# Designs tried in a protein design run: designed miniproteins, single chains, continued (5). Part 84

Each design is a single chain, and the fold is of that chain. pLDDT is the mean over its residues in the fold that is shown.

## One batch from the design tools (miniprotein)

Design m18902
Fold by ESMFold2-Fast:
Structure m18902 (fold): chain A 71 residues (1-71)
Amino acid sequence: MELPPNVVAATALEDSDEEKRKKTIEEMFKKFNADEVLLYIGSYENGELTYFRVERVYRDGTVELLSEEYF
């Protein structure tokens, strides 16, 4: 038997503000009653995307790195 799908909320962030990251994660869990939050995080140098990663955050605070790319 397949497990029922988890409720996953997703959002994009710039890799520059830890307080905004924490606030966004908390808001996504509350607003969507989500089981997991996906963060699409980009770093920019001279207006160009130089680094990109996707993190999965669980309700218990565990963070999993799903993908990482360097440009």
Scores: mean pLDDT 74

Design m18903
Fold by ESMFold2-Fast:
Structure m18903 (fold): chain A 63 residues (1-63)
Amino acid sequence: SMAALREAARRLAEETGIPFEVALEILELAVVKKDGKAALEKAREHGISGELLDRYGVLALTR
């Protein structure tokens, strides 16, 4: 689970060009803290679409 979260954050950072720590925080808000509103707000600040956030959120939950 934590390994999947970090891998999803790494790929999101690589695809979007944002810092890994920012990608990790966004995905932690979405899947660990289950705060979809905060996750979407922070994603939007960095130019990340809701569809892209959902895709990487699902990847972060992959076994």
Scores: mean pLDDT 82

Design m18904
Fold by ESMFold2-Fast:
Structure m18904 (fold): chain A 73 residues (1-73)
Amino acid sequence: SLEEAEELLERAEKLAEEAEKSTPEQAKQLLDYAHSNVGEAKGLAATLPEAEELNRRAEEILRRAREAVEAKG
């Protein structure tokens, strides 16, 4: 559902923010967790009218988490 997809994206956003403040090893683990939450959210959103918006949010979250990992290595 939309609500479940949004909850997963909110969890992924928090993980991305934690990655920015974490050690390089922890940041990579947090990126993996964010990727999992985003994947689940995209799956739930696939048949929703809001899929395009949710996918954009998902990609931005993963970009931030990835940037956090890259900045530390």
Scores: mean pLDDT 83

Design m18905
Fold by ESMFold2-Fast:
Structure m18905 (fold): chain A 96 residues (1-96)
Amino acid sequence: MKVEEIRRLLLEYVRRLEEEVARRLKQPLTPEEAAALAAAPAVIEQLRALAELPEEELKKLLSEEMEIPPEEALEEAVESLRAVLAAYEAKRAAEA
């Protein structure tokens, strides 16, 4: 259940990142923004790869990265992804 929720949220996050990159490329960029956008394809590819990991490998990776038990790592990953997606929606609303 939580692994499928994480996969869904990761793919939604990838979709939001692709939309943000496409939007930013239509506007003047600072050097810092240009550097961040240049890194975006690699980040997007890593997030897609995470969404495709087998359940046991995803649990192990999250547990090792967060240094907490796998079930707690899944809970934290879901909450973190939801928070990031909520921030993207808030940003889009503010941009009218």
Scores: mean pLDDT 76

Design m18906
Fold by ESMFold2-Fast:
Structure m18906 (fold): chain A 82 residues (1-82)
Amino acid sequence: SMAEEAIRRAREEVERAAATESPEAVVDLAKQLVREVARIAGIPEESVERVIAALDAARGWSREELLTVVRLGLREMEELAN
């Protein structure tokens, strides 16, 4: 489905950015991709806001902690898309 493709692309883009970009840029990209997935999959705004809030809360955390939150957020989006 288009939602599955969007989630796959989001994971690929996040992992690519995690290797080359600053932690702040990774959070900003993750937020953008979460919103794109939500639009494609028709995920409720309340669920999207929760994921976005978790990503914003991870700003300034260690790279390891931040990447864990980003990966968990994308997994939650995948579950919500089903």
Scores: mean pLDDT 85

Design m18907
Fold by ESMFold2-Fast:
Structure m18907 (fold): chain A 97 residues (1-97)
Amino acid sequence: SAEERQERELFERLPEVIRQLVEAVKEGKLKKEEALEKLEEVAEEHRPVAPELTEEFLEAAKKALETLEEKAVEEAVEAARRLIEKALEIEREEEER
């Protein structure tokens, strides 16, 4: 329950988390593989409800962490927003049933 709430908060803040992880990798505080693993753990829970958006997000995140280029980071942030919007849409539909 507390862990599920922390995972949800982390998921909803995913755009900010991506930027923080990219900055940590740039500063040498975190390896790109460790940053990607953290993002994969957050995204994996949503794969069953949004498999295509989850894959698009993980591909964009991997590119952002590999290149550290602002454009790639912005694309990963946008992919995260689409995944969040879809997950919230599905949650609302389930609440209406």
Scores: mean pLDDT 79

Design m18908
Fold by ESMFold2-Fast:
Structure m18908 (fold): chain A 102 residues (1-102)
Amino acid sequence: TNASQYLLALHYAGKKADLELSKRAMDGDPESMRKMLERGIDTLKRAIDVAKKYSFSQGVIDYLQNMLNDTQSILQLVNQGKVDEALKRMKQSQKQEEEFFN
């Protein structure tokens, strides 16, 4: 139920996949990382609004808020030129999202 609500919040927030941008970001291109993280922040903010508006579970709202905070901190690392640290944090964030679905 929580995983389904998380996906619905992202869907109604208008999350769109950009596989080429994601590939470049995960290959360590700083500009692609910045662009992907900025899009992620916008999507997560909308997803939180959706989750609150439709009274989704507190667990989903908390997870979305944690993902927003993590994404914002990773963007700060990119902006500071700490690209390797940012990339490591992005990969950790993906693993945490996978664990949320299990």
Scores: mean pLDDT 82

Design m18909
Fold by ESMFold2-Fast:
Structure m18909 (fold): chain A 68 residues (1-68)
Amino acid sequence: MKSFEQLKEEAVKELREKSKGLSPQERDDLVSLLVRETAERHPDLSPAQMQELTNELQKVRDEVLKEE
């Protein structure tokens, strides 16, 4: 079983790698997809942990937008 911290790090890495060349809307869709997939694979995660994951991915999305 992966720790929540490890799941967060992997989702951030996937977002950074897959967000290259995407539009802002496509990046928002990718964040939503990653959150949904994590919830489906790990239904044992608390609502607080899911919110933390969502917030972290949104923060990374915003940082990637500023770097372009």
Scores: mean pLDDT 77

Design m18910
Fold by ESMFold2-Fast:
Structure m18910 (fold): chain A 80 residues (1-80)
Amino acid sequence: EEVKKYADEKIKELEKRVEELSQHFSPEDAAFLKRTLESLKKKVDEIIKYTKDPEKAKQLIDRLYQAFKNVLEKLEEIKK
């Protein structure tokens, strides 16, 4: 429950950022971003399901979150 809540908060943040960025890209590029986010969400669900240690699960989720966040930040810089 705690790990899932932690992941859900981070995913909601990423979903909002993808939604905002998608308005500034072509439909094809926006679709690619949305598919990448869906893949991330599936991977997070797998981590929660299969990782026995909650702290290790949070660390793996943080690594995925940070990697995707870095991509979004670079795309936001292009828009600016």
Scores: mean pLDDT 80

Design m18911
Fold by ESMFold2-Fast:
Structure m18911 (fold): chain A 68 residues (1-68)
Amino acid sequence: SMSQKQQQIQQIIDETTDRASEALRQGDRDAASRHLQEGANKLLDLGVSHDEVSQRVAEIAREARERA
């Protein structure tokens, strides 16, 4: 089972991907960028390293584009 912190990290990733994907489907690149930034800030607030956040945000952006 995931730790509580790992579950919260995964929830942020999932929510950020969903919001960014929906914004891209609507053609709203500015909203997609804002959602990615908000997700990154939430991960940093949980103590995730800058390097890991950068990697996760890149993965989220790719998946959001694929689902759009």
Scores: mean pLDDT 87

Design m18912
Fold by ESMFold2-Fast:
Structure m18912 (fold): chain A 63 residues (1-63)
Amino acid sequence: VSDEEITGSIYLISAAVALRLGNVEEALEYYRKALEYFKKSPDASDAEIQAVEEAIRELEERL
């Protein structure tokens, strides 16, 4: 597993926590960081990248 995959996963967890606390803008920032690292990772799946992109799109629509 690459450092980029691990870093992306940490940001993804941080985004989920921020979202549960009602911090939508902070969650969006963490999801964007997770996406950036997953796109750089050779270990990230297309499904994983697409799921994060979908989460970002839904949150942007709410703002």
Scores: mean pLDDT 80

Design m18913
Fold by ESMFold2-Fast:
Structure m18913 (fold): chain A 72 residues (1-72)
Amino acid sequence: SAKEKEIARLASVWGILKGAMDYALQHRDFDVANAIIDQLEELAKKFKELGDFNLAKKANDFIKKAKAQMQS
């Protein structure tokens, strides 16, 4: 379905953003990390709008962990 294809596309974007976030956090580049968080929050919202609550939850859990790492 069109929704399934869009969810798959967004899941691919999520994979890329997770990698970029891990890299930014490893290098303590918090300006870049904050920009990626903004992108991840929009992604989580889109997963929720498409009815994929599992992917929305995973994205939000990842955001919470990233924010916690920046508070260290």
Scores: mean pLDDT 88

Design m18914
Fold by ESMFold2-Fast:
Structure m18914 (fold): chain A 67 residues (1-67)
Amino acid sequence: MLTRTLTLPTPDRATAEELAREASKVPGVKSAEVIDDTTVRVVLEGENMDELHRAIEQVAEVYSRVT
């Protein structure tokens, strides 16, 4: 599977905007955008989809822990 979409919950809009910025820096992220005040949508594209998913989960966990 070459493309995967993730929906990541956040506690507030400021956290969502930071998460979207950090996720967009990860290689293999096609897009990362805030879809509402508590949700970020990330689209992944690549051959190693499970590794890309894990990288995005690690980024999301950092923001979950500080809030």
Scores: mean pLDDT 75

Design m18915
Fold by ESMFold2-Fast:
Structure m18915 (fold): chain A 70 residues (1-70)
Amino acid sequence: MEVKVLKGKTLGELLREAAEDPSLKPGTVYVDEESGGAVVRDPESGKVALVDENGKAISPESGKEIEVPL
């Protein structure tokens, strides 16, 4: 599992920054140290999704649960 750490990002900023990062692959998680927010890339659609407080992420395209390697 690979984790990329960011600081002081809102959840919207995490989603935007992760979507613009071509290095964010399936199995990589972006985490904000200040808010505890996390973002993951859906391996099937290539879309980025917010990880909730329960460690769950839902694809914004399909509504399917994304496997989060936390």
Scores: mean pLDDT 67

Design m18916
Fold by ESMFold2-Fast:
Structure m18916 (fold): chain A 64 residues (1-64)
Amino acid sequence: SRQDQVKAQMRAVAREILDDASYQAFAARLDAVRTQEELLALVEEVVDISGDHAYKEALKRALE
């Protein structure tokens, strides 16, 4: 699904920018996501950490 594709992309980005402990916590939150609203909130958090507004807009567009 589109959500699964977005989750995979978010895991890849988080793995690059977070340490092991923070990545494990983030991955657990990502796996617990059940709604599009929860997924969009996590996209916002990842983008705030990375600073990549273009990536945020691309992920939001993929979910909408």
Scores: mean pLDDT 71

Design m18917
Fold by ESMFold2-Fast:
Structure m18917 (fold): chain A 60 residues (1-60)
Amino acid sequence: GNGTITAAEAIAVLTQVVGGPLSAEKQAQVQAAIDALDYDGDGTIDFHEFVFLVKEMTAP
């Protein structure tokens, strides 16, 4: 996206960045994080927040 990303797009990108499907626990964490970032309940998150989420998910 240009400024916002849908939850589905965020999960798809994370799956590619990680190099495979996310574990059930990781998927739950991603869902919780997206819900927290999506305080409007619109189903989208800020691109800046998405970048931080990707870094968190790929960090050791």
Scores: mean pLDDT 69

Design m18918
Fold by ESMFold2-Fast:
Structure m18918 (fold): chain A 79 residues (1-79)
Amino acid sequence: DEALESQLKLVEALRNGKNIIVEEFPSLEEALEAGKKRNSYIRKVDSPLSKEAIEKAKEVAKLLGGPDTTLLVYTDPNL
């Protein structure tokens, strides 16, 4: 999945420059599994992540739990 790989690379690049971690997953089930042992919040993305959407996601993650909080996002495979 070229789109997903591209978005994951973008998320990784932003993560390297920030203390807030945003991780993308292909499904809700995978995001839930990754989040079980972490202080994290899960958000659905109804379209491919853009730079602006990822920046907004990082802002939300900081608002919810601060710099040690991870925001997990997933894209609906039917979208």
Scores: mean pLDDT 55

Design m18919
Fold by ESMFold2-Fast:
Structure m18919 (fold): chain A 70 residues (1-70)
Amino acid sequence: SAEEAGEAVDRATTRAAIANPDASSAEAAQAGLTSLGADPERARELAERHVAGEISSEEFAREAAKLGAA
């Protein structure tokens, strides 16, 4: 589900941020999505849109699920 995908992305993003404290929010989110199987370029576009405030956290979770991020 989108909610489960969102939780998985949040955990993966947190791990990425801890592993690289100098990473931007978009870089950490991209790394999180990619670790869950998302294409790096699509993950980057989605992360940048979310960080820019163009999409909500709920919409981000739905799009992450569509990318196959489990």
Scores: mean pLDDT 76

Design m18920
Fold by ESMFold2-Fast:
Order: C-alpha cells, then sequence, then structure tokens
Structure m18920 (fold): chain A 83 residues (1-83)
C-alpha cells in the first residue's frame, strides 16, 4: 500500500543521507522519532488526513535538522512518486 511504500522510501532516503552527510546525535534522534511516528501510522491503517499531517511533520523536521533545501526537495520528490 502507499503508506508502506512511503515508509520504505523514507528509510532508504534517511539511510543514504546519514551515509553522505552524517547527522549530529540530536538531529538523528529527531529524524528517528518522526520516522517511528510514520511507521506506527502505517501499521494502524490511518486516514489520509492523519497520514498527510505525519508526512508534513517529517518534512519540517528534515528542514529544521539539516537546513538544506536539497534534502527537503529530495524527500518531497520521493513522497510524490509513491502517491
Amino acid sequence: MAAEKFIEIVEIYVEALKEAHPLTPEQKKQLEEEMEKIRKLAKEKVDEEIYEQARKDFLAVLERSLKNPRFREAAERAIKRIE
């Protein structure tokens, strides 16, 4: 389902990000917390509005933690592809 594909892409993307641009421990914790929320929502078979909110929150954390528009744009493109 779309939510499962989204989580898989997000996990791959975050792993690649950590490899290319190592995050600080603080930034890593914030990203992992948001990813956990998304994983739980996918398991719970959540409604579209709740899923949309979690997606938006994840992108906001990425933007704040990295402050790099390229990573945010890449995440947005990955999400758009599976929608």
Scores: mean pLDDT 61

Design m18921
Fold by ESMFold2-Fast:
Formats: C-alpha cells, structure tokens, sequence
Structure m18921 (fold): chain A 69 residues (1-69)
C-alpha cells in the first residue's frame, strides 16, 4: 500500500540521516510515478539549490528504483 511505501521511505531517509525535504522529494517521485527524466529534473533542482549532495542524490535514486520494482 502507499502508506507502507511512505513509512519505508521515511525509515530509510532517517537511517541515511537525510533531511525531511529529501523524504518529501522521494515520496513525490514514487507516488506520482515519475519517469526517469522527471526524476532527474527534480534531482538537478535539489542539487542546484544546494539541498542535496551528490552522495545524497545517489541514495535517493537507489530508494526510488528499489520501491518502483
């Protein structure tokens, strides 16, 4: 269910010690079924705004890929 997916994202983001803004970004990408192009655009926006490091962006990509199956 989406509620279980949301809890899983939240736990993983907390384990990786990422800010809550990253949780919301990952949740948005998964819930909206964003394409790879849409995901990359969002990730580049976060990088441009200095809201995530390259290492954090890589973790976000892995979480999204893992949850989409």
Amino acid sequence: SMAEIEKRIYRRVQEEKLPISIFHAVLEMVENGMSEDEQEKRLKELEHLAKATPEELEVMRRIVEELKG
Scores: mean pLDDT 77

Design m18922
Fold by ESMFold2-Fast:
Structure m18922 (fold): chain A 88 residues (1-88)
Amino acid sequence: MGGGETLRAIGESLRLLGHDETAAAVFALVPEARRKGWSPKEAGKRAAEIARSLGDEEAASYALGIGTAIAGGVAPEDVVAGVRAQVA
């Protein structure tokens, strides 16, 4: 569950920040993350790799930061709530 929830938090956060194409690509990774049991750190790394493949270095930085925060004990929903408050 951890990696799939992490990717959903990354994707939703990126969508809120206007990175819509990268967010869609990150959401597409959720089934693989769940099947392979990715950790939050691995999910963040994989999301950053996809962001870089799209030329989106800013989204790659956010993906790594969010993955690290969730690995450190921040709830995925709290990450999304924080980003939503920041863009409101």
Scores: mean pLDDT 87

Design m18923
Fold by ESMFold2-Fast:
Structure m18923 (fold): chain A 69 residues (1-69)
Amino acid sequence: AEAAAQARAGALGDKYLPVIKATNEAIRILEQEPDPELARKRIDELLDKYGLTPAQKEAVRRAAEELAA
């Protein structure tokens, strides 16, 4: 039971790890770049580099904006 739960958590971790990393980097970009247009450009380039799905890209943008505000 516990081993099966850990295996599922590992698979979810692998799936969500790029999203978590991208979100943390997006927050840093928003903090370091005072120009919101340049910040958006850098975030878009970052998200493309991580190979995220459109849904994941949207989730990262929302999370970064909320956490950086």
Scores: mean pLDDT 72

Design m18924
Fold by ESMFold2-Fast:
Structure m18924 (fold): chain A 67 residues (1-67)
Amino acid sequence: SMAAELEAQRERLLARARAAAEQYGLTVEVVDENTVRITARNGETYEADLLDGDNVDRAVVRAILAS
């Protein structure tokens, strides 16, 4: 079903964000079912859409570079 596909997408992108956070010393918070907040080591925050892999990846890169 579409709902199961969207849930799988959210879980996969959240797992990728969390793996990057562990590797680069970032924090990841789930804001709502479709939104994640990534916090850089300097305290800057970046929100990303868990249904948009490019948006998540860009937020991760920005947080890494901000740190």
Scores: mean pLDDT 86

Design m18925
Fold by ESMFold2-Fast:
Structure m18925 (fold): chain A 62 residues (1-62)
Amino acid sequence: SDAVVAKAEIDKIPQKGIANTLKAILDDDPNNAKVIARVKAAIAAQNNDDAAFGKAMEAAGN
């Protein structure tokens, strides 16, 4: 699922406190597309990827 891919990207975040929080959010609601999109926005923010952040926030709002 999309949540499994997001968890793999979370594992690359050097701030493990942030990584653990995002994993917990996905584990609570792994099939919620808006929650997955919000987590992807947080991952993009950690990577300073403004384009990916904007796309993820649009998906989270829709």
Scores: mean pLDDT 79

Design m18926
Fold by ESMFold2-Fast:
Structure m18926 (fold): chain A 100 residues (1-100)
Amino acid sequence: SPAFEEIKELLSKVMDILNKSIVNNKPLSEKEKEEILELLREAAKKAREAGSPIHLKIAEELEETIKKLEETKDPKEFEKILIETALKLRELLIEVENEE
């Protein structure tokens, strides 16, 4: 699905930023956090625009993650939320791809 490929690409960029932070043992900068939030908002928008029940579930999950990230003050909690969300979304995306 073209919509899933676009969403997957945006989420891959989020994971690349996070992975570079982890590998280099550097906390996420404010600029990196803003970039992650922007990418997540774009992914949620793409999922909303796709409009299927599965895409709407992905959009809702991303929107909830964005809210949690915006409220988080601890950089380690920010990273944990992203990792947990990425694992959940990866599992969901694989499940959807296998059904088509």
Scores: mean pLDDT 80

Design m18927
Fold by ESMFold2-Fast:
Structure m18927 (fold): chain A 61 residues (1-61)
Amino acid sequence: MPSPEEWKARLLEEMAGKSDEERAAIARRMEEEMIAAGVPVDEAEQIVLSALLEYEAARAA
């Protein structure tokens, strides 16, 4: 089972260089995969949000 840090790193890796539509699809898929793997819904949502915020921060810099 990947750790929360591993899920976030994987999400950021998959989102790199993708369009807004592709990133939204990846984020949704990864959230569903985390929940299916037994990650609590609130934790999965926080991991996705954290990854999206880091992506936007890197994009703004």
Scores: mean pLDDT 79

Design m18928
Fold by ESMFold2-Fast:
Structure m18928 (fold): chain A 70 residues (1-70)
Amino acid sequence: DMDVIRRRSRSSRDDMRRVHPDDMSTSDHYFSSGDITTSSDVIGHVIDTSSPDDSRSASYYSVDMFRRSR
């Protein structure tokens, strides 16, 4: 039990010192779509350069699912 208490104390401090996701978690007021689109652009570029051809199939499946959903 003492181990758990010690771990929790350190975790709490690490969270406070590093970054508080509390503010970042609130996506209600902001349009996540806009932010996601911008982030996706950067990630897309990196993936396109690094991702193997096989990844294309997985990506296409994901896009197909999204399209079919709407």
Scores: mean pLDDT 44

Design m18929
Fold by ESMFold2-Fast:
Structure m18929 (fold): chain A 94 residues (1-94)
Amino acid sequence: SDEEIEKKIIGIMKSIFGKEPTPKQMATLKELYKRGELEILHILVIRAYPDMSADEVLELVEKYKKLLFSDNEEDRKQASELDAELAKKIMKEK
């Protein structure tokens, strides 16, 4: 049920961030959970960028993975910069 899914998501968000998701974050988290696509990276992106759609979150995570596992030094540097930006946004939203 939606209530059971919301309860699980609230538990995850409280465990990781000590805070409940906003209504917009909850909507995106529920959509990805129902699709079976919700991973820790998606949770971090949704926390950092609460206004992103589910599809935008999926695109950013796929881009990040491609950069992180690239044989190109510039790509790996860009992944590291994205990582640092995500961390800063998550810490600021606390």
Scores: mean pLDDT 84

Design m18930
Fold by ESMFold2-Fast:
Structure m18930 (fold): chain A 93 residues (1-93)
Amino acid sequence: NLAELKQELKETLLALGYSETAVNDLLQAIGDKPYITQEQLTNFLKVQFSLSEKAALVNAKSILNFLDLGKEGYVPLKQLIPVLKRILERKHT
């Protein structure tokens, strides 16, 4: 269910310390798609961490390659959310 995936993404990103405004803007950009595009991920990282376009792109591609999804140019929410939850667990350990 897409609504449930978007809610889990929102809750996980907020728990990771991202602002509610930035998270809501990302969710609106995702729209009715059950995935985040490489472009959306690059822009989110660039804005949230004040990275250069090159640094944001390198980090976005690294995330996609780790999930074995770099060739598709997008990350399914079902694959992204578990990775973010593991980062959250490490942060609170």
Scores: mean pLDDT 75

Design m18931
Fold by ESMFold2-Fast:
Structure m18931 (fold): chain A 85 residues (1-85)
Amino acid sequence: MSEEIKKLQEEVKKWRKEYDELFDRIAEKYGLPEDLRKIVRAILEGKFDEASRLIVKRNRERPLTDEEVEKIKQAIDDLIAERKK
């Protein structure tokens, strides 16, 4: 009920803030545009169907370059490594 939900909301809010700050820092490090940031976030959240859909949509609008694909992979690897700390 309300007391347990509020506790969960605070934990999720704290997690999201810390994660968003970390995500923004790593995305900036690799110079990821907003479209690529959405793809990376979807992959990290385990939303692989959404990530796949975003990649297909992006390729139709602006084809992903090999360099951009590599940056996505590196950003994901860095974020996974940071989570291990």
Scores: mean pLDDT 73

Design m18932
Fold by ESMFold2-Fast:
Structure m18932 (fold): chain A 62 residues (1-62)
Amino acid sequence: SKKLIEEAKKLVLENADKLNADEGQAISLSIIEAEEKKWSKEELIAYAGKLSKKAAEILSKV
């Protein structure tokens, strides 16, 4: 869980130039929810996908 969150944050930082404001917000909210609720990678990606398809695609690379 902690390692998943660290890898997700790193991946988002590496892809920040490919994200608009809405996509960035979707990813940030998804990571916060995953950290608070201790979600799996699958749950994180599923939640992100409800907010932004691009957010889910980037997070799927974790």
Scores: mean pLDDT 79

Design m18933
Fold by ESMFold2-Fast:
Structure m18933 (fold): chain A 69 residues (1-69)
Amino acid sequence: PSAEEIAERIMEETGLSPETARKAAEIAIELLKERDLTVEEIALEISKRTGLDADTALKVAEIVKKELA
């Protein structure tokens, strides 16, 4: 799936804004494709780069990993 499709799924599941959802999707896709990172590691990077709380960042990381699986 595209980053746009994943961002739409994030918005549906979390209620995040389009801007935040797209940024989070791009971060998670980059990390998953370039490195074999855990969902927890991806969530930490999302939280750090977007300012999302840990629970929301973890949910986003789970969605992206599932979509790319």
Scores: mean pLDDT 81

Design m18934
Fold by ESMFold2-Fast:
Structure m18934 (fold): chain A 68 residues (1-68)
Amino acid sequence: REAAIEELRRRGFPTRAELLRVGLALGLSRAEIEEIYEEALEMLKQGVPIEEVREFIIERLREGVARL
């Protein structure tokens, strides 16, 4: 699980396809993953630094995994 999350951290800002691949492998639903991706895109549009948006994605994935 942590290895998949660290993979996303290394890649910079993930594509929708990359986030779906990792999130599904972690056991998250497609709807949850797409919600995370749309929120991340909104943050980028508002000028939030890419490093901060990446950490947001990682934390949302960790929260989802913790509920499984």
Scores: mean pLDDT 73

Design m18935
Fold by ESMFold2-Fast:
Structure m18935 (fold): chain A 148 residues (1-148)
Amino acid sequence: MFKVGILGGGAVGLEIARTLVERKREDIELILVDINEELAEGIRRLFEEENLDVEVIAASGREFLEEHPDLDVLVIVVGHPAALEALRAAAEFRRRNNRPDLLVVVVGENLTPEQIEELRALGADAVVDASESPEKIVDLILEYLEKL
């Protein structure tokens, strides 16, 4: 069973989560993570009402990684400064737990070429513009999991 974490409970993160659930992969455990406890609680209730099989937790990217050492994919859907902190946490986690196989995808809006290079230098395996369809982001995740 593959474990996929989405860090960021905003509109883009929710749409990626819904799209992934719509693929009906019984071999994927999906967790949506947001640092805002009230937002996470609201999303959990929304997903329960929609009968979506998504775990929702309130945590930082670092806390989430420490509690989920078996994570296969981390999708980072937060603003540029928070994405840098999450990437540093993921890079440290990879080294500490000997997990070079952890896929790290960053989804950002209006990223400059310089910001994309910085994110890649910090350990992002893929950087995707938030204007891309959620289906394209989900396809990238599924293609990676098929190679594991």
Scores: mean pLDDT 83

Design m18936
Fold by ESMFold2-Fast:
Structure m18936 (fold): chain A 87 residues (1-87)
Amino acid sequence: MPSVEEVIERAKEFAEKYNVPEELLEELIEAIKRIKDDEKAILQVDNALDKAEEELSKIEDEEQKRRAAENMFRLIIHELKKREEEL
């Protein structure tokens, strides 16, 4: 099982690689920290980042790739906020 710290580090690497805005990365990190005790949710973030990298690898245009990466981050944040509401 990935640790919270490993998932946060992976999110930072993803944001750097795809030029995701720092504000969006900060929002994702805060969302991850709010659900840190939900091991299933942490695993879901790790899996979502794997899925995002696979989908982004299919995009040839760099600007579209960057925009898709931002949208993937927003989707992950949305799912985490939804998960937090269920606690």
Scores: mean pLDDT 81

Design m18937
Fold by ESMFold2-Fast:
Structure m18937 (fold): chain A 53 residues (1-53)
Amino acid sequence: ALGLTPAQLEALRRAAAGEELEGEDVDHLRSVLPLADLDGDGAVTPAEVAALV
């Protein structure tokens, strides 16, 4: 919804769910952290990911 790719959204979802990320998923997460970290605390939660879709 916010111009994120499906791969970026999936990486955010997995990180917020507490799943470990590897390789390309880490890069995708890194690129969208400023959008997912809506309160600026440096953490990503499932609620923040839900707000992006």
Scores: mean pLDDT 63

Design m18938
Fold by ESMFold2-Fast:
Order: C-alpha cells, then structure tokens, then sequence
Structure m18938 (fold): chain A 72 residues (1-72)
C-alpha cells in the first residue's frame, strides 16, 4: 500500500540520515530533504497521484526532515 511504501521509505531515510551524521554530511542531507519537501506536493499532484498518496509522501518527508534536524 501507499502507506506501507511511505513507512518503508521513511525508515530508509532515517538510516541514510544516521549515516550522513556519522560522515559529517548531515547538514547537506538536511538541505536536500528540504528541497524534496518543497517540491513534493506539486510534483506528485502533476503526476496525478491521489491526495492520500501526496499526504503520506509529504508526511514521510516532514518526519525525515525533523529526524535530521534533531541529529544536528
């Protein structure tokens, strides 16, 4: 499901954030997440994704960004 896909993507993102922190690249990774978040809703809407899929994707990116910010 879209929800399960978003949950799996979020867990993968958190692992990537942990790795970026270990390598001293957390700030760069956070800025990339901010860019993705800023563009996600418009991009997914243009692709014809459902409102539920858009909401889940945005929420996953917001949680990933928050996790990254807590690791700074």
Amino acid sequence: SAREAAEKALEAAKKGIDYAKEKGKIEEFREELRRQLAEAEAYLRAEGESEETIRLAVEALEEALRYAEEKL
Scores: mean pLDDT 82

